# Designed miniproteins, single chains, continued (3), part 90

Each design is a single chain, and the fold is of that chain. pLDDT is the mean over its residues in the fold that is shown.

## One batch from the design tools (miniprotein)

Design m11108
Fold by ESMFold2-Fast:
Structure m11108 (fold): chain A 84 residues (1-84)
Amino acid sequence: KAAQKEKLQKLIEAYKAAAEGDFEKAIELLTEVAEDPRLSDEESSFLYMEVAIIKIGVSNGKIEELQAWSKEQAAKLQKELEEL
């Protein structure tokens, strides 16, 4: 429970950073969570895929779409954290 709460808080910070346009910080935080040895290979792979989505979106100039998506992700994770 404590480890799940810590993970969710860090993910929320990452997506909030992306929502504010700080994609470098978002990638750093998401990568830190993905590299946590307590995560399953499946969870780590999905986080690396989300990092790839951010990198591809930035490269294609889809900044506003990435910010909107990141805001929605942060809101969903915040709800999940409140249910713990």
Scores: mean pLDDT 83

Design m11109
Fold by ESMFold2-Fast:
Structure m11109 (fold): chain A 74 residues (1-74)
Amino acid sequence: REEEERLRRAREEYRRLLIESAGYYAVGLGYFARGVMDPENREEDLEKGREYLEKGDRLEEEGRRRLREVEEEL
């Protein structure tokens, strides 16, 4: 069924974006952990951690929006 194929592809794209988002979250958390343990580089590490978490949030939001649009069309 064409609608099932469209949903499957939309869910696969959403999953891909979620995996990419999870990668950014992992890197961001790594920077935060470094910032907590190393006070000399804390400010830089915390800033990088924030940037990576923001990238993850944007990808997750984009994925959710795209999936909802496809689900609402079907």
Scores: mean pLDDT 82

Design m11110
Fold by ESMFold2-Fast:
Structure m11110 (fold): chain A 69 residues (1-69)
Amino acid sequence: EIEELEKLIEEIRKRYPDDPAAQALVDAFKREIEALKKMPENEYTRYRLKQLVEEAKAALEGLDLLAKS
């Protein structure tokens, strides 16, 4: 669901507001979300959305690990 992806991206933005790399990542994901919203609902767009959710989760986990170091 696009809403799940948007929540993950908002969490990255909220936790790392002063990190330029994290904010650039947020901007990149937002562009991907807007592109998906303009595409027809099909197998490819569902697959791409699932991949973006996985990538966003991994990015947040990676940022959290780096922040603890």
Scores: mean pLDDT 79

Design m11111
Fold by ESMFold2-Fast:
Structure m11111 (fold): chain A 71 residues (1-71)
Amino acid sequence: LQQQLDALQEQAKALKQKALELKNQTEAMRDVGYDRNAEAIKKLEEQYKEAQEEYDRLTAEAQQLAEQLAA
């Protein structure tokens, strides 16, 4: 259980980091020029959303394992 929990937490941490990088890239592109970068910005927003959804899934699984360990 602990090894599985650790693995899920590591994956969640990596996804959180990726989401932060995608958010920073999206903001940088908006600062440079939304109109020219509109398609690229939408693509980054999609990737950010996917990373957040994966993060939520892994976090839910990790919470279930943590609850079992705490019981």
Scores: mean pLDDT 77

Design m11112
Fold by ESMFold2-Fast:
Structure m11112 (fold): chain A 95 residues (1-95)
Amino acid sequence: SVEELLKEAEELLEKAEKAIAEGRLDEAIELLRKALEVLQKAIKEATEEHLPKIKKLLEKLIELAETVLRQATTKEQIIQAIALIFRAIGLLLEL
């Protein structure tokens, strides 16, 4: 269900936030990527009532990806963080 996908995305974002706090940026990037994939599935099946929650989770994903970008020290981390930000913005535009 959409509700199950949204719960999974929220849990992945919470894990990503903890990974960022602990300096595990590569793990955080992978968790954010998984959250984005789950949100893409949720959007495809979403009804109008789900849009506020999806918007909130996408905004949180962008916030966390921007934090990764600020803390990133490798070219790969920078590229992946930027890609996550732009992909999440793209999904917001589809709402």
Scores: mean pLDDT 90

Design m11113
Fold by ESMFold2-Fast:
Structure m11113 (fold): chain A 56 residues (1-56)
Amino acid sequence: MEFDEEKIREAMLKAGVTEEQLNEIDRLEAEITAHKDDPERRQELAKRLSEIYKSL
């Protein structure tokens, strides 16, 4: 099954995630990628992202 970010977003919206939360998730994903050489920052961002996903 292909990873389709648009389908994931649609599923999250249907699950009750707000558009603002989806924007935050996107921001965190981009930040994690941008800070791949900063393990402390990346871990903090990944933890926050994980908490959002776990609450869904």
Scores: mean pLDDT 72

Design m11114
Fold by ESMFold2-Fast:
Structure m11114 (fold): chain A 61 residues (1-61)
Amino acid sequence: SAMNAEKAKKLAEEYAKELAKYFPDGKVEVKKVGPDTFVATVTGGDKTFTVTVKASYFEAL
């Protein structure tokens, strides 16, 4: 559902904000990679951290 996709996007953004605290010079990016899938990427120093969030996580299948 569109509401679950919105929740997934917000959760990915919140995850990215938390990770950004550990990378002061970090670049934060949230990307839609599928109809219900969002990827939060934080790149800082020599490291890249990625978190994947799916709208289906909020539907408890």
Scores: mean pLDDT 72

Design m11115
Fold by ESMFold2-Fast:
Structure m11115 (fold): chain A 93 residues (1-93)
Amino acid sequence: MEKIEEEAAKIPDEKEAIKYFLMTVYKVPEEVAEKIAELLLKIAELHKKMGPDDAERKEEILALYEEIAKLAREAGREDFAADIEAVIATTKA
């Protein structure tokens, strides 16, 4: 019974949806898109647990965004890396 409730709470293809968006909009290679999708989901989880003025969680989120930007550059997707760096700048403000 709890498994049905747990399945109703999760989006089964959330990672695949993010991955598909990265591949179609930013043309990120599938392997890199999968890694970035995992990092983005981790950032979303940290945001849910972040309290007011939580400097430690904010630093963790920034580090994850910097890792995403690095992965995008290594894949030759400087446009996506630039968009992520804009998010980093906004988050630091």
Scores: mean pLDDT 74

Design m11116
Fold by ESMFold2-Fast:
Structure m11116 (fold): chain A 70 residues (1-70)
Amino acid sequence: SSEVKKIILKQTKELMRLMADAVDQILAIKQDPSLTDAQKEQKIAQVVQDAKKQAAEINEKAQKEIQQAE
């Protein structure tokens, strides 16, 4: 349906924005001269973990909206 297509497009845009934000955060961490390599690895791991959690929430919301639209 057109409503399902709108939900999928919104989900895709939200996931793309999340990925772009995560990449920007990782690049900022890598370029920070005040952080040790170990601190950079830990902070990057946190960004990745947070992005995975947010992606799961975006996907769950989209699936619920699709079920409601069908």
Scores: mean pLDDT 90

Design m11117
Fold by ESMFold2-Fast:
Structure m11117 (fold): chain A 90 residues (1-90)
Amino acid sequence: SKLLEETIEKLKKIEEALKNGSDKETMELVEETHKWALELFKDDPEKVKILEEKLKEVKKAYKEGSKFEFRKKVLEFSQTVYELVLELEK
């Protein structure tokens, strides 16, 4: 699936930024991926709500300055996006 391939490439960029980039770069990629996912799931209010709650958790961890919690929440966000795309593909 082209959609699944695109999703995997976006999530790989986030993982690369977590390993080798700054938290700011990672946050920018998370926000970009979130905007992309919101457009993809615009007709599904439950999925939009899930994505918004996961982004809030990432933003909270980023603001609080916990490197461990930030990485954990970014990975949870990425996993959620992947699972929602798989469900959309049926």
Scores: mean pLDDT 87

Design m11118
Fold by ESMFold2-Fast:
Structure m11118 (fold): chain A 84 residues (1-84)
Amino acid sequence: KPLSEIKVEELSDEVIRAQAGAFKESGYPLPLLVGVMLPGASFEEIKKIMEEAGVKNLEGTAADLSDEEAVNLVRVILKKRDEL
């Protein structure tokens, strides 16, 4: 079980969906967006985060994400933050 599970209970699905919506609306390149959310993450770590989220186009923009990909990406980023 991820140690971030308690934090996810406090962060409702509504908050996660709102953050995912904001990601898609930003239209930022995906590596830039992940790098901004996780300052100090290497390019290799950013790539692994996107792969764990099931992102099909790693060189795409946040606007190219499906709703499911965007939600999964937010969840993976939050989990990775807890590892730091």
Scores: mean pLDDT 72

Design m11119
Fold by ESMFold2-Fast:
Structure m11119 (fold): chain A 96 residues (1-96)
Amino acid sequence: TEAEEMLRTLKEAAEKLLEDIDNLSEKEVELELGALDVHTAIFAVLLKKLKYPQELIDALLEIQDLLHEAELSKDKAFAKKALEEVIRKLNELIEK
């Protein structure tokens, strides 16, 4: 489904960022978290227009909030924990 493709895209991006995070500068981490935040918001809007359940939209907005908090933290340890939680939430949504 379109939802599965979008969720997988977000998961792959989050996993790659988590893998690379210790090799990135604080500014690069901030930029990549910001990009992931924006992509999550775009996918939430698109899925809402495609009439997917509000529960899925709400879950994507919660993921966006986690990414936004990680970006504001400027702390790689916080960002790692946030990315792990984002990946966990995305896996739960894909498995439904």
Scores: mean pLDDT 87

Design m11120
Fold by ESMFold2-Fast:
Structure m11120 (fold): chain A 87 residues (1-87)
Amino acid sequence: MEIKVTRESERTLTAEAEGERVSFELSDEGRLKAVREAYFPEGNARYRVEVEYDAENRLLSARVEYLGGWTPEQKAIVEEALAEWLA
């Protein structure tokens, strides 16, 4: 099983697995602004990510609650990549 995480810009991170792609966008304050869902053939996937910030808008935690049909291992890789990117 593979997953590829790519920093497209300082404000955009993209994760790809199983032919699907999800993109994360930052606001000007460095907060996670949007999670853009990848298209799943059956349309059954949902994306849910919880992020926590301190008073200085620094990331305290990022938790991937649901990423469609992606495995727990793939979700953990995305969670770590978000934590490093938003630090």
Scores: mean pLDDT 62

Design m11121
Fold by ESMFold2-Fast:
Structure m11121 (fold): chain A 95 residues (1-95)
Amino acid sequence: KAALRAKIEEARKEFEELEKEMEEEISKLTDEERKELARQNLEFTRESFERLLAAVEAMGESDDPELLAEAEERLDNAIKTLRELFKKQLEELNK
């Protein structure tokens, strides 16, 4: 349980760093429509990530080692997907 909670905390910090970087790039856009679309996409990503963390935290309350292992795997996959998504969004903004 302690290890999973630490991993969730690290995931939150990593998301905050990625979100800050994305907001900085969005602030450089001069096209207002593109800027608003980018902000909406970032908000959707944040909400989706928070829902995923809540689900992992709920699984983490289990005393079943198998469910705890599944929660960690789900978190790792979510972080990998998040990094990929932010990379693609940053590439789109830099076009």
Scores: mean pLDDT 78

Design m11122
Fold by ESMFold2-Fast:
Structure m11122 (fold): chain A 65 residues (1-65)
Amino acid sequence: GPQLQALRDGFLASGKRLLTPEEARAILLAAGLSEEQADEVIERATLPDGLVPAGAALGAAGEVL
């Protein structure tokens, strides 16, 4: 849907494949996700090293939305 496209555009604009949770959260919120949805996406997409892959965040957002 339009939110997933906005998220994809936001992650592409960041120029990063791996983001901090704060960076990923800012992009998720800017795309119109609620704080609860953004937190759930980050929880699901965050790697054990604490980084968030853009592709994993997009996948998790598709499950949450």
Scores: mean pLDDT 81

Design m11123
Fold by ESMFold2-Fast:
Structure m11123 (fold): chain A 79 residues (1-79)
Amino acid sequence: DEVALARRFAEALIEAMRRAGVPEEEIKKVEELFEKLIAAVEAGDLAAAEEAAAKLQKLIEELEARYPKFREALAEVIA
């Protein structure tokens, strides 16, 4: 179940961001992109899913660079 897997990953990632002290404004942006990605996958909209995934990846990379504790927490989520 792609949707269940994506939602589980999103929950773990958001929890890691909160533990790392990432501001709620940044966490909301990540939540919005995950919801957009999940909606696109459910609709079978490959183009929208790829766009949401690319934006999400870029935002996560930017947050890792700005919040070193998030980089450490993210390593545990991806393990």
Scores: mean pLDDT 80

Design m11124
Fold by ESMFold2-Fast:
Formats: sequence, C-alpha cells, structure tokens
Structure m11124 (fold): chain A 114 residues (1-114)
Amino acid sequence: SSMRQQLLELAQQHLQLADQYLALAKQYAKEGDGEKFKEYATLAADHMEEAAKALAQVDVEKGKELLRDRSDAFLKTLTDMARENPAMEEAAREAKEALARAATRALRFAEELE
C-alpha cells in the first residue's frame, strides 16, 4: 500500500476504536460507573485525535473537518449521558476536558503540517 493508503487505513482503524470506546463509555454511564465512563470516553477521544492526525497527513482540511464534526458529536453524546444520569455530571465534565485536550493536540498537529 502507498503511504496515503496506509494513513487512510490508520484513520479508519482509530475511528472504529473511538466508536467502540464511546459505546463502552455509554454503557458504564448507564450503569453509574463514572470512573469507567471517564476512562473509556478519554480513550475514545485519544483515538479520535489519532484518526484526525492520520487524515491531516493526507489532507489537512479533511483532517480538520473530521476533528470538528467528531468533536461536536462527541460533546453532544457526553452532554446526553450527563442529562440521562445526573450522577455522571462530574465524569462527563472531566471527559469533555479530555476531549478538548485531544482536539487541541490534533488541531495543532494539523496546523504544523502547513
């Protein structure tokens, strides 16, 4: 495979992992396990960061667009989890902070590619 194809496959793999970890975060939020909710939400954010970084190396603007769209969807999901179980509000706040840090790192990486 070309470097381009390898990066696109890497981005897809990280997005799949992000979606799987976010599903686990949702399950633990429903169970009232704030620590596991935060843990898996943070892992989902980290894989979203790596997906955006991989895509940015192929196409900087598409990487930034992926990051924006996925971050917005992720924030809505975290907000919904906290709304459905108010005991999860603190874990959701910490997960949102982890998402913001991951998104900032991915954006900085994309900007450094020129």
Scores: mean pLDDT 90

Design m11125
Fold by ESMFold2-Fast:
Structure m11125 (fold): chain A 94 residues (1-94)
Amino acid sequence: SDLELELKEKLEQEKREELLKQNQKILDDTNNSIADTILSLARTGLLLVSDPSLREHGLSLIDEALDMARISTSVEPRVNAGLDRALADLLRRK
């Protein structure tokens, strides 16, 4: 029946919209996890740099955090703005 076809098409569209919302949430959650990882690496690196015996390890972690921030900058402008502010705040604590 035409009614069954219309109902089926509506359910399929609603399912597609739900999948798009779920995909957007996964992207947002992933971007937040990347930001948290970058901040954690930079913070740990800055702590280690103050110890001469751990300086090279600290610099390596800071370099890894900066590389991750550079890659993430190509994805979402809002995440980039957050990462730039957070990294600037951490670097100011030198």
Scores: mean pLDDT 72

Design m11126
Fold by ESMFold2-Fast:
Structure m11126 (fold): chain A 63 residues (1-63)
Amino acid sequence: MKEEIEKEINKLKAEKKKFPPSFQSVLDSMIKAIKEYIEKGDLEKAKQLVDFARNVVEKLKKL
């Protein structure tokens, strides 16, 4: 679980670099929140937030 979430964070960081600075700020906030949930041991919420962030990225790529 944790290793999978960390891989998804790395994907979000890589994809972030392809977007405008304003969107990069939003992704940074999401990544920070995911890391905070991991630090608190709430891996379920961390995973849910990763899934949400991935969905947002995919929708914005299609715009």
Scores: mean pLDDT 78

Design m11127
Fold by ESMFold2-Fast:
Structure m11127 (fold): chain A 98 residues (1-98)
Amino acid sequence: MAAMELIRRVLAAKTADEVNEIVLAALRALADAKLPPKELAELIATALRAVVVAEGLRAEEELASGTRAEGSTRNDKGLQTLAESGRRERAEMEELLA
């Protein structure tokens, strides 16, 4: 199924940029896709879940690199929340492939 292929590619990605590229490619392909409405909806839903994974990876990268101007507890909590959300979504995607 197209959604399962998208999940496999997202799980194989190592960086937020790779996940974003995969999602954008999938969304562009939707314009040319002859998918039934149900499969189209499932693919769109999976793409939205992949965006959560990408934001989580980006937040983890930002926390690790220290690219912020100066430490803000408020900003750190936001980044930690995004990273946690991405990790949970990734785990759920792995379960869908099992």
Scores: mean pLDDT 72

Design m11128
Fold by ESMFold2-Fast:
Structure m11128 (fold): chain A 62 residues (1-62)
Amino acid sequence: MTVLEIIREENPDLSDFEKEVLAALALIAVASGPERPTADELAKITGISRETAERILELVHG
């Protein structure tokens, strides 16, 4: 499963372009920090739901 697939599943009302932009922003936010962000911090930075942020962090870190 990819970050983009998680965004597609959790945000069906968004356009394909908006989903790709959100996936890119989530990956940038995770990669740019010196410490692992929490799901709440990732959701706040990117504007995605906390549930989506938790799934992305599980994929990237485990």
Scores: mean pLDDT 73

Design m11129
Fold by ESMFold2-Fast:
Order: sequence, then C-alpha cells, then structure tokens
Structure m11129 (fold): chain A 95 residues (1-95)
Amino acid sequence: SRLVQLAKELARNKDDEAKQERLLDEILREVGATDEEIAALTPEIRKKLIDTLIKNPDATPAQIYREVAKAFAESGLIGAALRAIGLEIDAELES
C-alpha cells in the first residue's frame, strides 16, 4: 500500500520537519483530501498527526485512516472526517 509506505517514510524522517510536512500532504491526498481541506488543517493539528504517525511506523491503512479522520474532525472538516471513517471501515473489513 502506498499509504503504508508514506507513513513508514514519515517515521524514518523524524528529524526532517520540511520532509515530514511534504509527506503528510501526500498521505492526506492518498486519503482523498482536497487541497482546500489540507490547507484548513492548523499547524498544531498537523504536528499532532505527524507525531502520532512517527510513533506508529507499522500503522495499518485502517489505523492511518482513523488518525486522519480524527485530525479532520478536530479541524471541523466533518465531510473529510466522514470520508476517512468510511475508508477505515472498509480497510478493517478487509483485515
């Protein structure tokens, strides 16, 4: 899965903040977020999501979707959060 590979690369780059931000944007696009939804995430929410993914280098697609959904919900992006929850449910059912 490209999503899993991006999350693993993020965890390997724990000391490169610029690369972390670029990899997070790629993860958010893989989850189906629009550029507007990505831009609506606050720096604090982005940092929290990056830190969570770095601490979980072997996260499954379902776990990544769950954390992304949580970040969108915390930012008031309810449509994006619900779409990510749908992807989490589908990924869990395939497990």
Scores: mean pLDDT 84

Design m11130
Fold by ESMFold2-Fast:
Structure m11130 (fold): chain A 87 residues (1-87)
Amino acid sequence: MEIEELIERANKRIEELKELMKKSTDPYLQEELQRAIDELNRTIDELQKAVKEGDEEKVKEAIERFRTALQRADYLIEKGKEVEKKK
């Protein structure tokens, strides 16, 4: 998979998280959403650095951390939608 595709997916998740933050009235959920945005930005930076270094093992580790961050973001996006529906 091209690194650009992974970064594009993360950017789409960040946009969805930001939209949920705008709609949320729960300060605790807003904090969780902001932390997820920050984590995705960090994993994008780590992935880009690993690719630049050319270390295949570091790239694989960075991709795994990136995928974990995406899964966490997906969970929070669904959680945010459920909280808004319960109003």
Scores: mean pLDDT 78

Design m11131
Fold by ESMFold2-Fast:
Structure m11131 (fold): chain A 82 residues (1-82)
Amino acid sequence: SVADEIIARLEKLEEEEKDEKAKAAIHAARLSIEDVVAADGEKAIPGVIEGLKDGLKSEEDEKVKEAIEKALKAVEEAVKAA
């Protein structure tokens, strides 16, 4: 499923991340996907994408910004491939 592909990509990014705050941001993105898909199904994934884009605009930590950008790209690429 699209959700399973997104989760797998985000888990890999989380494992490869060495910065604690950046790792936490990727972890939060993965939990957001898991929670919205469990509650409302894959139709709720666009809302998580919008949330990540809003987070990116307001984030001041450059490593956290890079982590959110990587998470956003992983989510968008998985959705596009479906």
Scores: mean pLDDT 84

Design m11132
Fold by ESMFold2-Fast:
Structure m11132 (fold): chain A 110 residues (1-110)
Amino acid sequence: SLSTMEKIKEILRYLSDQIDEYLKAKGDKLSEEQRELLEKIREQIDTIVEKLEENPEIPSSELLAQLEKILELERKLKELAEKEGDEELKSMAEYFIEKIKEIIELVKKS
């Protein structure tokens, strides 16, 4: 539904904004690998938001495939954070994983 797509866009925009603020706040304290993964996740989220704004009727299969790609990057971010002992980044990655899973379930019910 349109209301479900608006909710999905709102959550995705929120996650993108959280990554942008984290990158600004931590800037020089992040490893190159942490920065690259965060930027990749943000770019993938922004791409989905743009596609949904251009076509709210995007096929669920295409949307799910793109969300699964984000979920995989977020899992890699969590693994990197665990390896580096970065508890703050790990908590952020876990939150993002749960939010993308929530969106995937919303898409499946639509």
Scores: mean pLDDT 87

Design m11133
Fold by ESMFold2-Fast:
Structure m11133 (fold): chain A 88 residues (1-88)
Amino acid sequence: SRAEEALARAAELARRAAELAGVSPEEADKIVREALSQDTAAASQALSAYAVEALRRAPPEKREELRRLTLEMDDYATQAISLAARAA
């Protein structure tokens, strides 16, 4: 579904944000997998919370790149919630 596609894009961006914040690929994958095991609204909230944490951990020189990625991720997460609500 389009909601699943939007959530998948948010998850991809969350993994990239984790990489920039210095989180291991294995830990980033675990966090995203645990978030995606929930319903769309809860998954979106979990990904957004993780993005905020990634920004806090990021070295100053990477914060602008991370900010851009987290804004794009949040847009896709919001789209996923809206699309899932319309399907319900």
Scores: mean pLDDT 76

Design m11134
Fold by ESMFold2-Fast:
Structure m11134 (fold): chain A 106 residues (1-106)
Amino acid sequence: REDLEAGIAAYRAGDYRTAIEHFQLFYASHARKVLEGTLSEEEAALLREGLLYAAAAYTELGLYGLALAFVEMAESGDFSRLLEPKEVEDKEAFRERVLARVAALE
């Protein structure tokens, strides 16, 4: 939880790179449970939250394809999937949707 909280604080401060580093550490701390399929519903919800904040941070950095991959991972619940950057046709609409999802978590 400390890495998730630190990541959210960095995101709110506009430090998107530091936010992403904390979200990566948070994901890594759950990697075994992800691979073994032993995540609790609470742990899965926190991972979805971290992935959505990471997607928002990548969006603010202009990395839309990577942000979309993180959103798809969060929405599918398949946290073991490979992150494959994809083209985002409407970047403005995508950014608005990502920011709305993050706002719903606050």
Scores: mean pLDDT 79

Design m11135
Fold by ESMFold2-Fast:
Structure m11135 (fold): chain A 78 residues (1-78)
Amino acid sequence: SAEEDIEEGRRKIEEGKELKEEGLKLIKEGGNATLATGLVLRGIGLIVEGGLLLIRAGEESGDEEAIEEGRRLLETGL
């Protein structure tokens, strides 16, 4: 359902933000660059997937807030 897809999209965005922040922290602390880069890229991927899911599910359900949230995250999460 669109509601379940919106919830899944938000979950993916949250997980993606956490992974991205973890990777950026490793870069700042002088940690393993390959691991840090992998975390950032995986985080960005999840944010993109979640944002696209919010837009699609929002369009299906007429949820303008979900559409706007997804669009904003895609513009700022990359």
Scores: mean pLDDT 85

Design m11136
Fold by ESMFold2-Fast:
Structure m11136 (fold): chain A 60 residues (1-60)
Amino acid sequence: SDLEKIARSAGVSVGTLREAAKALLEGDWQRLETLAREAGVPLEHLVGAAKEYLIHEKSR
């Protein structure tokens, strides 16, 4: 699954990736920062993965 590959490349679970995508759509930057810290990944990586996820979901 491309979704699982995106999550794995970012160093997060698919669940975390979905929550990050939702937070990004809602403009909830505090939630994005919390998710990145909890997952132990840079915020930029999580935001990049969430954007890629949203692009792929729109294409399906």
Scores: mean pLDDT 81

Design m11137
Fold by ESMFold2-Fast:
Structure m11137 (fold): chain A 95 residues (1-95)
Amino acid sequence: SVEEVLERLREIARRLRTAGLEEATELVREAIELLEKLLPTALTLSVEELEALVEAAREVLRAAEEAGVPRELILELDIQIGVLEIVLAVQKVFP
C-alpha cells in the first residue's frame, strides 16, 4: 500500500543519517525497489499521496548523498523521483 511505502521511505531516510556506507547502499537499493514497484500505479494515486511520496523520496536522496552512496544509485533514485514529479504535475493539471 502507499501508506506502507511512505512509512518505509521515512524510516530509510532516518536510518541513512547514522548508517555506514554498506548499510546506506542497501537502504537506497530498497528505496529504489519500493518506488519501481509503485510507479505502475502512480497515475491512480491522489495529489496528496504523490506529494507525500515525492517529499519522502527526496529526503532519502538527500540522506543518501550525505552518506556517500555511489553516484549510479543516486542517479537511479533521482530518475525514479523525477518520474513521480511528472505524474504529480499531470495530476495537478488534470484533476
Scores: mean pLDDT 88

Design m11138
Fold by ESMFold2-Fast:
Structure m11138 (fold): chain A 116 residues (1-116)
Amino acid sequence: GLEEFREYLEKAREEIVKLSEEDRQKLGDILLKAGEGMAEVDEELAEALKALGEALKTSREAGREALERLRELILKSSKEKAMAGANALIQAALRVESAKEAAEYFGKAQEEIWRL
């Protein structure tokens, strides 16, 4: 449910803050690109993904705060929009080897959205 979604997203966030500077910037670049692609589907989700990408390139703390903002957006979104947001996070994390565990937690969070 929603509580398990929050728990899995928090675990994913903990894995992301463990990333090296290089891998954190790489993930940020991937999320900026994902946000550009999302603009044709959902402008609000696109802006949140771009904000997360920029924040991750700035610092671990900025990334943590931006991921929390994206979590709040997903929780307030339709099931379809929430699923799209979770999928964007999964696909981005899968492209960074050190973020594979974060991708697994994003996947579990997406499963909890699907059960709603």
Scores: mean pLDDT 86

Design m11139
Fold by ESMFold2-Fast:
Structure m11139 (fold): chain A 95 residues (1-95)
Amino acid sequence: SLFDKLKEIGKKANEMPLFETILKIIDVILENLDSLTPEELKAVRLDVKSIANFLKGLAPEVADALNKASQADTVEEMKKYLEEAKKILEKFVNK
């Protein structure tokens, strides 16, 4: 399931760079957004908001995109902001 994949990423977080870990989380969420129940979608929105709050001081542009994703009225708009966050993060990881 989505949450089992997220738990596996979390377990390996201490062995991976921070931005690389967050990229993996965003990828897993993006791959599963269309198949989520309303309850799972609510949980994912809370997780995305928590990541945004954590990144606010480290990567404010990424944090802004993730905050917009967590507050998006539609799944399609949420995907747009998650993809924007991913694009910004990829620039940090590929340096």
Scores: mean pLDDT 81

Design m11140
Fold by ESMFold2-Fast:
Structure m11140 (fold): chain A 73 residues (1-73)
Amino acid sequence: SDIFKLTGNEDLAKMIENLYKRLSKVDEKLAKETKELLIKSELLKDKDPKKSRQLTLQAVSLAIRGVGRESGA
């Protein structure tokens, strides 16, 4: 859940933080969950690629839902 665990990937860390800030204005719980799933996915990428992929898909689904709620206004 700490973005500093993404050491060596500053662009990904910035993208995740920007997405979190955007989604948190719509739904803070959804934003936090999306951020945690993306961080866990990246940390598991080499150790468990199947689980990493599953977590990425879950995060993307939550992000799409959040952005959809934002664009509906």
Scores: mean pLDDT 76

Design m11141
Fold by ESMFold2-Fast:
Structure m11141 (fold): chain A 91 residues (1-91)
Amino acid sequence: DFAAAVDAVADEAAANLEAIRAELAAIAGEAVAEEVAARVEEAVAAARAGDYARAYLALAEAMAIALEALGETEKAAEWRALAEEVARALE
């Protein structure tokens, strides 16, 4: 169930990657958009390889970067905490 949900989110992220990148670039600038896009691409690649933990980590980091750039620092901190928990579990 969780693996299927992560795969679905990764596929949706890949399908919307250009739109997400373009919108984020317009709001937060190209450098932030490129960083988020790179993390989303990493998540999609990990999910397709069956590495759902890495896919989740990459998506959580992408979300934190995007939210911080958009001024939602409290929500960004929540996603960073989730990324940190997953990263520690992978070590």
Scores: mean pLDDT 75

